# Designed miniproteins, single chains, continued (5): the designs that were tried, part 11

Each design is a single chain, and the fold is of that chain. pLDDT is the mean over its residues in the fold that is shown.

## One batch from the design tools (miniprotein)

Design m16352
Fold by ESMFold2-Fast:
Structure m16352 (fold): chain A 56 residues (1-56)
Amino acid sequence: LVNQVKDYFKNVPLVMALSRVNKDFAEDRRVALNLSEADYTKEQIYQASLKALGSA
């Protein structure tokens, strides 16, 4: 799951990748933060997660 999401992040918008793969994953900020520490900043993942949850 995590490796698949990382692959999508490189080819598609972060918000769309989270929504497409797993909406539950988008709501799990802990998993999102783990990804951000490898490829993206925590702020980028957090903002994308908020938009995916409809909390813009």
Scores: mean pLDDT 50

Design m16353
Fold by ESMFold2-Fast:
Structure m16353 (fold): chain A 91 residues (1-91)
Amino acid sequence: MPELSEEEERELVEELLERGRELLREGRVPRSREEEEALTVFVLRLIEELFPGDIHDHSREEVLEAVIAHLREQGLLNDALAAALRELAER
């Protein structure tokens, strides 16, 4: 297949980010691998925003709890989604 341009790669990431946002807005636990991928990409982007340049100085649990706290502050988390994020982090 033809190689994706940088803009095409960014567009795919943006599509995954939007799908992740939709899951959070709906309070819906991911039910497919594609939804898990979308949520994972959203969480990874959020981790980059919360821990710019120093993620290696933080434990996995500390990073996960920071993500959960941020999403709760934004009103985007329920208990089921928090549980799903913890399960995703255990992989």
Scores: mean pLDDT 73

Design m16354
Fold by ESMFold2-Fast:
Structure m16354 (fold): chain A 102 residues (1-102)
Amino acid sequence: MTPRELARRAAELVEDIAKEVIEKLKQSNSPEAQRDIEALEQLVEALRKAVNDPSTSVEDVVDLIEAAIDAIERAMKKYNITLSDEVKEKLEEARRLVEELR
């Protein structure tokens, strides 16, 4: 796999993880949770654009993936969110891909 293909795969995993976290955050219905949802949605959109833009370096895509994973983990701790086993495996795969790209 090329570094770009690995980064794209990691980005797709992060998008799936963020989707589950956002759906769980929507259940809280608090103004603070809505702000955190908007932040995660913006980060996922930035990552989608970066991975599909040939002018964006693989290093910049990896930085966005790491930022997204950090934001997801902070949201999970803040709102006491537990991921499904399937999505936990996706998070571990995304972390392994990021380590391989560094």
Scores: mean pLDDT 84

Design m16355
Fold by ESMFold2-Fast:
Structure m16355 (fold): chain A 94 residues (1-94)
Amino acid sequence: EEKYIGIKRPNLKKPGIALIPLSKLLEIFEILKEDPVKGARELTLLIIESMEKNLKKKPDLIITEDELAELVQKVIEGESLEEVEKELEEKIKK
């Protein structure tokens, strides 16, 4: 039932994917909207924790770090979390 977003991180040794619950990503986006510095720190920690946990679950959607940065910028610039969630859910359906 919980949807997972995989964030593709290129690495010199091997590609890595951080597997993040959509609900947690949206919580961080809410923080980013109110405090971009705090939100960026929390997002970085979430990515690190997700890679350390090494969950054996298939992501519902894979995005690049660049695509994540674009979403972060949209949230900081005032895009609603409802619109961001809708965009991600529409991508998951394809």
Scores: mean pLDDT 77

Design m16356
Fold by ESMFold2-Fast:
Structure m16356 (fold): chain A 100 residues (1-100)
Amino acid sequence: SIEEKVKELLEKIKNESEELIVQSVVNWVIDLAEEGVPIEDIIKGLRYLAEELKESHPLAAKFLEEMIKWLEANPNASVDELTEALQKLYLKFKEELEKK
């Protein structure tokens, strides 16, 4: 289930850096989309992760919110379109980290 997958992911990433958390979540979303998991279920998982990470990893949580917004705006996106969009969001996230 998505609930089991998201809790397993959280346990693996909760003590990692913001960059590694974001990279891990991007890869997780792409893998789920390739497996045919509905975008609605992916969004549910991302909302759970963003809430759990918001105090410890606020930059990662903010990035997850940006992914949620894109997915909600593009519920019929292909895996290729989704992958391209998430890669662009990740590059923007890395740029913001480098400015500090």
Scores: mean pLDDT 86

Design m16357
Fold by ESMFold2-Fast:
Structure m16357 (fold): chain A 62 residues (1-62)
Amino acid sequence: VDVDFDGVVSEVRVWEDPDLGSRTTVWRLEDGSVMGTVEIASPEGAEEAWRKMLEMVREALE
């Protein structure tokens, strides 16, 4: 995925579901902006992946 940011990335956090293969990525930019994405490999893992993304966004904002 080619993601164009206006800011400089200061931190990247990645979580992968070992059982369902879903991937969550959270970027924190130098201006304090936070962006998260979720790649869903299975619909059964969608809710867990979204919950993990929200957790990681909270941690990135701190």
Scores: mean pLDDT 71

Design m16358
Fold by ESMFold2-Fast:
Structure m16358 (fold): chain A 80 residues (1-80)
Amino acid sequence: SREEILEEVKLDLRLVGILTEVEVMARRLRESDPELAAEAEREAERFLELIKQRPNLSLEERRKLVDEADARLEELRRRA
């Protein structure tokens, strides 16, 4: 349905936003905290792999995925 398509698009946009912020954080931290930058790079790679698998996930599973990604980004922000 139209509502389901919009929900999926919103989840995809949120996930792309999270990935973008993690990538920006990794670039900023390369000189000051290379270890944390490396962790952020690994999280970005993990999120990309999950994005590739998303067509096989239910809407509920996709929501969980986005929520987990957001929680991980907040954890990285607290350490940066």
Scores: mean pLDDT 81

Design m16359
Fold by ESMFold2-Fast:
Structure m16359 (fold): chain A 94 residues (1-94)
Amino acid sequence: MSVAERLARAEEHLRRAEEALRRGDRETARQHVLAALAELSQLTGEDVAALSPEELARLLELLRRTAELLRELGDEEAAEQVLKQAELVRRAHE
């Protein structure tokens, strides 16, 4: 599976999670956030190192959205872990 395909799948899951949360469906929102995180966690160190500037920007935005949704769902520890991962990804491209 390509990096672009994984990013697109993660984006769709986060969109569905945001929609579920807006209507108060926290269980469906949580399932979609975890599915998005699972897609993002399949990116290898080689995948991350080879990201184009556009793909890097997309990945960082998806990690930010994932952390925000985890925090809204009460998973503050998981949100902080995702934000730490985003910082490591950002620094790897300096």
Scores: mean pLDDT 86

Design m16360
Fold by ESMFold2-Fast:
Structure m16360 (fold): chain A 88 residues (1-88)
Amino acid sequence: AEEEKEWEERIKKYEAEIEAVKDQLTPSQLADIERIKEEAEKSDDPRKRAILYEIAVGLILIQRAVDKIAEERKNGPEEFKKKLEEIR
């Protein structure tokens, strides 16, 4: 009974993390997350639901890391190269 509450609280935490970055996600990423959420919602096992939400958060974190690297590469290479040449 108490263990069930712990899994439900973990789900709430992951749901809040997803909502906090929802506006930064592509339609494809949102579709993948919704599919995982639908699969979680069909499960009567709170642990399985919590694990599925954790996977969804993991996908968001990976994509945000990829997007940040891509944005830094797009805006950073020329400015980083300029800074490196000033150290000569």
Scores: mean pLDDT 72

Design m16361
Fold by ESMFold2-Fast:
Structure m16361 (fold): chain A 55 residues (1-55)
Amino acid sequence: GPVSPATARALRQAFEEVLDSGDEEQGDRFVAYLRERYPGHPEAERMIAEYKERR
């Protein structure tokens, strides 16, 4: 189903905090969460791709 703009913003903020932490386990867990909870969502797919490119 559609994700609200507020939810998309919250996910992006959480993602940026995870990246800023430098914690690889936390990053991997967040990506797993996005894959399970928001499969095929454009913003989630972009965050997953960004994380892989930075790794």
Scores: mean pLDDT 79

Design m16362
Fold by ESMFold2-Fast:
Structure m16362 (fold): chain A 77 residues (1-77)
Amino acid sequence: SAALAAFLRAAADALRAVAAGADPETQVKNVLAAGEKTGASALAREVAEAIRRLAAQGDTEALRAMADDLDALASEL
């Protein structure tokens, strides 16, 4: 769906922003808001948890890999 694709791209942008040094909690709020607007709130909570976990680990490679996976998934919708 177009709404789900829009959410996945917004989530990918948030993951890349965190990997580039943006504040994780600000990006979590952005992801949760995008989930509400697109009807993807359950998925938004999972992405928010992943952002917090990967940011705490300093795993910028995993943040970028997850963003790439979400962009790829959005392209199939």
Scores: mean pLDDT 90

Design m16363
Fold by ESMFold2-Fast:
Structure m16363 (fold): chain A 118 residues (1-118)
Amino acid sequence: MAALEEEVRRLIREILDRLEAHPYAHVVAEPPDLERFPAWRDVVPDPVSLADIRAMVDARELTTLEQFEAELERMFANIRRVTPEDSPVYKAVEELWAVAERELARARERVAALAAQA
């Protein structure tokens, strides 16, 4: 349903806005600097950032909450692959992912409520 698709897109943008406003957003906000972080090139051939995900949403290439969750999971998995587990950056990634998981859970409840009213 077109109305549900627009509400899902709005919820996705709200989550992106909240993640971008987080103090640790800088670790995922923009594409990685491959000259500063060469490990990304070797380990992650197709990196994705919050900016990339927002562009996909705006282009309507990403239209479902399930697709959004998959891209977020890929983004966080990629940065964990290149980051030492004992680093401050890894802890920042875990904290930011916990925020994303809570926002995704809230969005699923909202989508279920909207579907029940259709």
Scores: mean pLDDT 78

Design m16364
Fold by ESMFold2-Fast:
Structure m16364 (fold): chain A 75 residues (1-75)
Amino acid sequence: LTEEQKEKLKEALKSVGVPEEVAEAIVEAIKKAEESRGGPLDDSSVKVIVRAIGEKAGLSEEQIEKAEEAVVSAM
């Protein structure tokens, strides 16, 4: 994940109402997962990360679904 891609993902998450700190946590988790795997994650893996962090942060189901779509669309 490049620095430009990280910023794009963070902005996409914020545009659908995800708080800055939560958006940053999601982006960092995706970056670490891609580094560990040695390549880009598939849409399903990305959505799992978004949901796990969103649930922990107390986001609503609707907000989590919007966040999942925003990240997938921005990647």
Scores: mean pLDDT 80

Design m16365
Fold by ESMFold2-Fast:
Structure m16365 (fold): chain A 66 residues (1-66)
Amino acid sequence: DPQKEEVEKLLEELERLGVRAAVAGRLDLARQAGETSKQARELLEQGKYEEAIELLKKTIAEIKSQ
């Protein structure tokens, strides 16, 4: 499923950003990444791939802008 693969790739990117934020002492961004990853995994379990993709892309963009 191409949408499921997209969610998994975006989760990988967000988790890497969260780790980098934590290492940099940006606990605010690390927490945001963790909360969004949890929500996206719940959406993935429900088969709501489009909602998960939109949520992940939005949060990744917000973290990258800081």
Scores: mean pLDDT 87

Design m16366
Fold by ESMFold2-Fast:
Structure m16366 (fold): chain A 63 residues (1-63)
Amino acid sequence: TSDVLFQQSTDLYNQGLNLKKQGNNYLNNGNTVKANNLFKQSNDLYDQSYTLGLQGMQIRNQS
């Protein structure tokens, strides 16, 4: 259902925010390799969140 997709979208977005925060902490400590890996994972989660949000909107609009 669209509600499940919106909840999953929100959860992935929040996970992405947490990884971005962790990445900034590693960057501030001089660990650029780990920071960049966390930023990549964060961006991947944002992309997944966006896709699920669009799918939720599509299902809602068909109802």
Scores: mean pLDDT 86

Design m16367
Fold by ESMFold2-Fast:
Structure m16367 (fold): chain A 61 residues (1-61)
Amino acid sequence: MEKELQQKLKELEEQYKKEKERLKEELALMERLVGPDPVAREQMEKALEERYEEELRKLLG
């Protein structure tokens, strides 16, 4: 890959990691306060993964 593409890929990965950590922390706090919602948790995590995969495909395609 060219340096520009490698840089964008790393930035995308870093952004995804930050969003995953934030979502994980937010879900943990909500779970402690109002109780677990496994359906909402699964849907939010899956939506984040799908967004990352689509962005990755657009970048590499």
Scores: mean pLDDT 78

Design m16368
Fold by ESMFold2-Fast:
Structure m16368 (fold): chain A 55 residues (1-55)
Amino acid sequence: PSPEALKLKKEFAKLGALSVEQLESGETIVILDNNPELIEKKKELERKYEEQLRK
């Protein structure tokens, strides 16, 4: 893994991963009642992380 991927992973964990848990059924729990910006940021970081890993 590249250092960029590792950094993105940390950012994702701090921003969203800790606030999102995947249940046994594969469902995800996320609490963002009035902050859509946080959802967008988390999705963006997840995409960046996945893209870096694929490289």
Scores: mean pLDDT 55

Design m16369
Fold by ESMFold2-Fast:
Parts: structure tokens; C-alpha cells; sequence
Structure m16369 (fold): chain A 82 residues (1-82)
């Protein structure tokens, strides 16, 4: 359900804040995660491709973890809609 995914987004954002101490990173994750929950499947698939390409070029640990968690959310959102 959307409520379960929203709680997962909150938990991931709090974990990012605790691990990296970067409030901006955690809030960026939360905003992007919530936007993904409102997106249709085609938009989710487009965002998945973009994040996979970003992840290949990203060396910053905090950004890599954020992008990986966003990919996990996209996969769950696609499954929930199929």
C-alpha cells in the first residue's frame, strides 16, 4: 500500500540522516521518493534508467546509497502497480 511505502521512505530518510549527517541529502531522498509514489509506471521506468546511469558515474558514498534506495523504491512501486 502507499502508506507502507511512505513509512519506508521516512525510515530510509532517517537512516541516511543518521549515517551521513546530511539533512539536505535526507530531504532530497524524501521528496524524490514521495514523487515516485505518485508517478505512473512509464515515468517510474524512465526514472529507473536515469538513476542506474547516475549510479554508474557516482563515486560519493552518501549519494550512491541515496540512489540505491531510490532504485529499491521504484522497483517496489512498479511491482505494486502490476
Amino acid sequence: SGDKLKKLIDAYAEALLKQFGDKKLAEDFRKRGLELLESDVDTLKEEQIKIIEQLKETEDEAERVKLSLLLSLISLAIVARG
Scores: mean pLDDT 86

Design m16370
Fold by ESMFold2-Fast:
Structure m16370 (fold): chain A 68 residues (1-68)
Amino acid sequence: MSIEEKLKEFDERFTELFSERGRELFETASPEQLAALGARLQELRDQLKAGMPVEEAVAQAEALLRET
């Protein structure tokens, strides 16, 4: 799988996860929490480019959403 395909799959799966919780998260999370979440997601995208499996990145993104 190409890096572009991995990033697309990650973005699609994350968008699905975020759409389920995004409204609640946006209403309850502080701007600081949202900025921290964004930074962690960017780090996951960089790790995907470095060779992390999509399944592992998605699992970490799910954990981040549950913590918030």
Scores: mean pLDDT 75

Design m16371
Fold by ESMFold2-Fast:
Structure m16371 (fold): chain A 80 residues (1-80)
Amino acid sequence: SHMAEALARVREALARQRELGRRLDALPPERQAEATRRIEEAVRELDRKAQEAAAAGDYEAAAEYLTEAVRVAEAIVAEV
């Protein structure tokens, strides 16, 4: 079902966020601060869209926006 698939994607995104948090914690303080700033700036719009989609009952779109936010955050951490 679409809901089961969306929930699986959300769970995967949350697992990736937890691993990303561990990677951020391992960075030197200045790189951690820079990565955190860039992530917050880059994913703000995606997080807003995910919340709007979820509020509208569009869990597939919400899962897509959350997955993209994690992808962007992972790319930023890899760059610093």
Scores: mean pLDDT 85

Design m16372
Fold by ESMFold2-Fast:
Structure m16372 (fold): chain A 55 residues (1-55)
Amino acid sequence: KEEKIKEIAKEEILKNPSDPNLANLVKKKIEEELGIKLSNEEVTKLINEVQEELQ
């Protein structure tokens, strides 16, 4: 579910906006909560997309 994935990413970004390990945190959270394993490329694109939406 795309909306749920973005929601998790947004929460992690807002909690850890300057964390250099943000991509790994988002990837782990999504896998643990939704059982979805994202590639590093997919997580990076997701973070960029969500950050753009947060302006």
Scores: mean pLDDT 77

Design m16373
Fold by ESMFold2-Fast:
Structure m16373 (fold): chain A 66 residues (1-66)
Amino acid sequence: GGAAEAVAVAIRAAEAGDATGAGAGMSIKKSLGASDEELQAAIDAARAAGNERAAEDMRKAYLQAS
């Protein structure tokens, strides 16, 4: 499902230097009723793609939203 879409939004925002946009992407995913497993999968997918910066920004946004 939507995990790849959340990853794409957060990666794009993080690459632009927009931590707020990365956070917004994770918040949207959570608002759509994503499970904790799906949110973690999005972070893991960003890291696996070599986008550690995006993964870190997403992780921080997820913790802030929790």
Scores: mean pLDDT 63

Design m16374
Fold by ESMFold2-Fast:
Structure m16374 (fold): chain A 75 residues (1-75)
Amino acid sequence: MATSEQMQKVAEKVYKMAKIANDKEAQEAAKLAYRYSKSDSQEDVSKSVGYLLRAIGELLEKLTFEEFDEIVKKV
């Protein structure tokens, strides 16, 4: 199980990736993941994971694998 600090770092990294990609839907999902990652409740941790998957899904839907790899290297 990921710690709250690990979840926050992952959400922040995904948010930075979404900013580089200029993907507003991914940015909003990553922001929500970050907010829920600050909670110690199991329900909020589950929501944080769900929003992280949504943010990554939005990025992968709009980007080629090459573009995604280049953005990952920048964060």
Scores: mean pLDDT 80

Design m16375
Fold by ESMFold2-Fast:
Structure m16375 (fold): chain A 81 residues (1-81)
Amino acid sequence: MMDPEAFEEIMTAAMYLIAGAVYETLKDYESAKEYYEKAIEYAKKGIEIATQNGDQLGLDDAKRLLESAKKGLEEAKKKLE
């Protein structure tokens, strides 16, 4: 099972990723950028905790969230350029 500390950070990252995607759909790229940056922050925290605790499931989930958030951030930044 996922480590509870990693789970909290990973769930927070997932919530921010969803918020970023919602604002991107609304074409509010400034808000989308802000939420994707928060998703990256919490996904990185999840990776650190999961790595320290040997939680492979948490590590895999956190890495996937990080990749999705980075992609969303790049797309939002391109729309703001």
Scores: mean pLDDT 85

Design m16376
Fold by ESMFold2-Fast:
Structure m16376 (fold): chain A 80 residues (1-80)
Amino acid sequence: DYKIAIDIALSQKPKISKRIDDTMNSLSPQVKDSIITFLTINGKPITKVNMDMYYRMFQKLGYSDKQVIDMAKRAKQSKK
């Protein structure tokens, strides 16, 4: 009753949180590790929000998951 009313109100508030969660759940561990590598190189905090933003940026730039993984591996090898 009371809980149902709150859940309905919350489901109409930041839809972005659910969207970010769904995006993160769809990513393979290799893609997540690759994004973490790029966040580290760019001095960004390792957060779910930043990981989602970076993944979406890579998609906008036309990079596939395979290309992101390959680029991260090369960046990691040339880094310390």
Scores: mean pLDDT 71

Design m16377
Fold by ESMFold2-Fast:
Structure m16377 (fold): chain A 65 residues (1-65)
Amino acid sequence: AGLVTAEVPVASPNPAAAEAALRLLAALAARETGAKHASASYDAERRVGTVSAETEEAARLGAGL
């Protein structure tokens, strides 16, 4: 019900750098949306990160991260 998810392309070939950047984006997404929970994961095969924030307000508004 309260989940908003965005895929973020990552240009860095370094998985550790991508993971660090995605963790920072998850923290920023939580701050921007007022989400109680935010997480990030990196898919090395697709070279994309997935950032998710869980809040009823964000889901209702259809707001991106």
Scores: mean pLDDT 66

Design m16378
Fold by ESMFold2-Fast:
Structure m16378 (fold): chain A 56 residues (1-56)
Amino acid sequence: MEPVVAPTPAAAYAGMRLRIIGLELDLRWNAFKTPEERRRGEEELRALRAQLAALD
């Protein structure tokens, strides 16, 4: 058994929000080098948004 230190719900929520903001800015300013990287960023944003909603 390996106990892991998990973030508290509040800490996880805050971290996801900061990551979401960063991805939204990157998408808004078209900071990705390729269309594939942009699509990956959009997918990650969607996944983080879903995880954040699950923590409410």
Scores: mean pLDDT 73

Design m16379
Fold by ESMFold2-Fast:
Structure m16379 (fold): chain A 64 residues (1-64)
Amino acid sequence: GEVMEFALELIKEDIDKNNGIVDLDRIIAELQKRFGLTREEALQVVVEALKKYIEETGKRPALR
């Protein structure tokens, strides 16, 4: 869905522009801003998007 697609784009952007490190707090804040999610709801979306990224690419990004 739109929320998951946006979360995946933010993950890919961080990997490309942030030396392979995914900034969880940044992605959570952007999801809250765009979709009106709570912090807990946004965190669940990020976790699911990270799992999907790993399944599709075979790569496990560093998190901060």
Scores: mean pLDDT 86

Design m16380
Fold by ESMFold2-Fast:
Structure m16380 (fold): chain A 71 residues (1-71)
Amino acid sequence: GKQTELAREALRAAQAGDFERARKLVEEALSLGKLSEEAIELLEKTAVLAAIAGDEELTKAAIEAIKKGLE
């Protein structure tokens, strides 16, 4: 679905070092409603990459999205 595709694009953007694009894609995925299990897994990988890279804004955005997805 579109939400999983957005989460996958967010991970891809983060892998390329485009953390601003990754954050926008995380926010778009969350805007579509409750996250699927696949979307949560992709966002967890995005959060880990952002944390390793030291991007606090993307790390926080991804963690908040995961928390809302688990509710």
Scores: mean pLDDT 83

Design m16381
Fold by ESMFold2-Fast:
Structure m16381 (fold): chain A 90 residues (1-90)
Amino acid sequence: SSMREEAERRYAELLEEARTVLESSDPEAAKTLSDEELLERYGRLLELAAEEALKKYEETKDPRYLKLAEHYQAKLDRLRETERARRALE
């Protein structure tokens, strides 16, 4: 179905995004991790980035850090939605 094809495409795009992000910090992991492990690692990176940004916001009260935390949270939410959509079609 077209819905399945779209979910597969979104999932593949997410995997490429995760691989690109990991290649800059851990190129060996980017080559060796399974698709599921790659997305788990990327999700953890996004969670840590959001937490660090919120911590900096608490210390400084600078709204730039709050906006940064919201940015990482939005990426994490999109990752979880993409995984959920993919699983629903299995």
Scores: mean pLDDT 84

Design m16382
Fold by ESMFold2-Fast:
Structure m16382 (fold): chain A 90 residues (1-90)
Amino acid sequence: ARRRELLQRFARIAERVNERTLALPPGDVEGLRAIKAEFQAEVDRLIAEADPQTAATIRKSAEDMLKELDRLIAAGEGGRPVLVTVELLP
């Protein structure tokens, strides 16, 4: 069904974000910002294609990942190297 396809696409986007974040050098704040911008753009596209209930599910999950990316960016901006795994959605 359409809902399952959209949720699977979201899961793959989340997986790619995690892989890219882990591949960055510690303290690469610009790299983290680029990953965040790409993630937001892809999520916005999925939400635009989704029914309201599916969009709400994707949005809430995306908010948790964006919060974690913002935390990594903030830690990197403090001049402290940070390597953290971003949570993958089931």
Scores: mean pLDDT 74

Design m16383
Fold by ESMFold2-Fast:
Structure m16383 (fold): chain A 89 residues (1-89)
Amino acid sequence: MDDDDLERQIADYLRQGDAHEAQGRALRARGDATGSRDDRLQAMAHFGQASGHYTQAATLADQRGDDDVREESLKRRDDMVKQGRDLAE
């Protein structure tokens, strides 16, 4: 895989992670407002998906030596893990 292919894959994983994060946050806000267990479970699933995508982005960024993208992706991953853990309590 060349550097351009890695850059495109990183961008795709970040875009997918961002989409799942947005859905998770919206579902969490709705679940918190209504007490909906289903909304909270769906939010957890979306945060899990976002975490996975951010992990993949970090792995590919590490392969290309892009420390800034790697660190940002890991920070976003850790936030998604925290969001999911908070909902499990």
Scores: mean pLDDT 88

Design m16384
Fold by ESMFold2-Fast:
Structure m16384 (fold): chain A 59 residues (1-59)
Amino acid sequence: AEPDAATTARNTAIIKLVNDDSEETRRYLREVLGVPDELIEKRDDPTARGEIGARIAAA
């Protein structure tokens, strides 16, 4: 609950990408970030979401 503008902006962007669920977002995750299809398919799982978020944050 700490208002950190930079962290908040980055977390918001990550959440938007995870929630977008468009073909364009899937291509971005696969082609740009190299996220395995297994993680993308399991994005309903909190652990998989965390892995995807970490890869987005690392890009």
Scores: mean pLDDT 69

Design m16385
Fold by ESMFold2-Fast:
Structure m16385 (fold): chain A 58 residues (1-58)
Amino acid sequence: GSGSDELGLEAAGVVARAAAGEISGEEARKRLDQLREQGLSEEAVDSALAALEKDGVL
């Protein structure tokens, strides 16, 4: 697939793992920052961060 599709799936996985308590909100944020450097859009990062806040992880 395109890199953007794979980055979006990885971001969703980060959010899901944080919501499940497998990783901390700080670790989730660091992983999202890495995905942003790899080409994940700022809007996708913002959406993931908003989801983490709604889940009480951030």
Scores: mean pLDDT 79

Design m16386
Fold by ESMFold2-Fast:
Structure m16386 (fold): chain A 88 residues (1-88)
Amino acid sequence: SIQERIDELEARVKRIRDDFFANKDKYSLEQLREKLDEVNRIADEAARLAEELIKQKAPQELIRRAILVEASATLLSMGIFVEIKVKE
């Protein structure tokens, strides 16, 4: 279902965020780049889902949740990018 897709994306972002903030000092430069790619893929998936929901005239709350997942993933990607630049 659409709700399950959003729940899965929210859970994926939360897991990466929690792991990143707990372990960011322990990540190698290569691991940070891999995490950045993973988060960017989630942001892209959430953006595409939001576009699908808008086209389908889905409930506004589901559209908001999909957009918020994209925003959360984008913010996390910025944090990971900063750590990459600091380690270079």
Scores: mean pLDDT 89

Design m16387
Fold by ESMFold2-Fast:
Structure m16387 (fold): chain A 82 residues (1-82)
Amino acid sequence: SEEEREARREAVREVVYRYTGVELDDEQLETLEMLLAMYHASNESEAMRARLRAFLERVAGRPLSEAEFEALLADLLRVGVP
């Protein structure tokens, strides 16, 4: 539903902000939603995982530690995938 989609979008924005301090614009959010959907659809492939990491590091403006990336990815999968 529209309400469920809006709730997911806001939850995804909140998660990224907590870990990176960056507020995603609409274009960045749409890209992240697509990457999360592709990652889920690929049964969590290493190739899609690498693309997600590269995108999130670009958004953050810095490399993410393994622990930070794992925690961020886990929260994103929890809130961002239906």
Scores: mean pLDDT 85

Design m16388
Fold by ESMFold2-Fast:
Structure m16388 (fold): chain A 87 residues (1-87)
Amino acid sequence: SAETIARINALLAETARRLDTLDAEAREKGEKILKGLYVRFMEAFDAGDLAAARAAIDEAVARARETGNPELTEIIEELARRLLEVL
């Protein structure tokens, strides 16, 4: 629905703003993770493939954890939790 898409876009915009508070290296890594999540999640969501949408979320969380940055990981995990509520 239009309301669901608007909520997803609002969550992504909020997450991007939170990433802007991090240092340059963490912000760059976070932006790359967020862009990858956006492309895969929206493709899966538009196709009605909830399993693929969840897989995109799981991949983003895994990539955030691999950075070893706890603030970046917390930001992406919060986005993941809120996106799962939308599905």
Scores: mean pLDDT 88

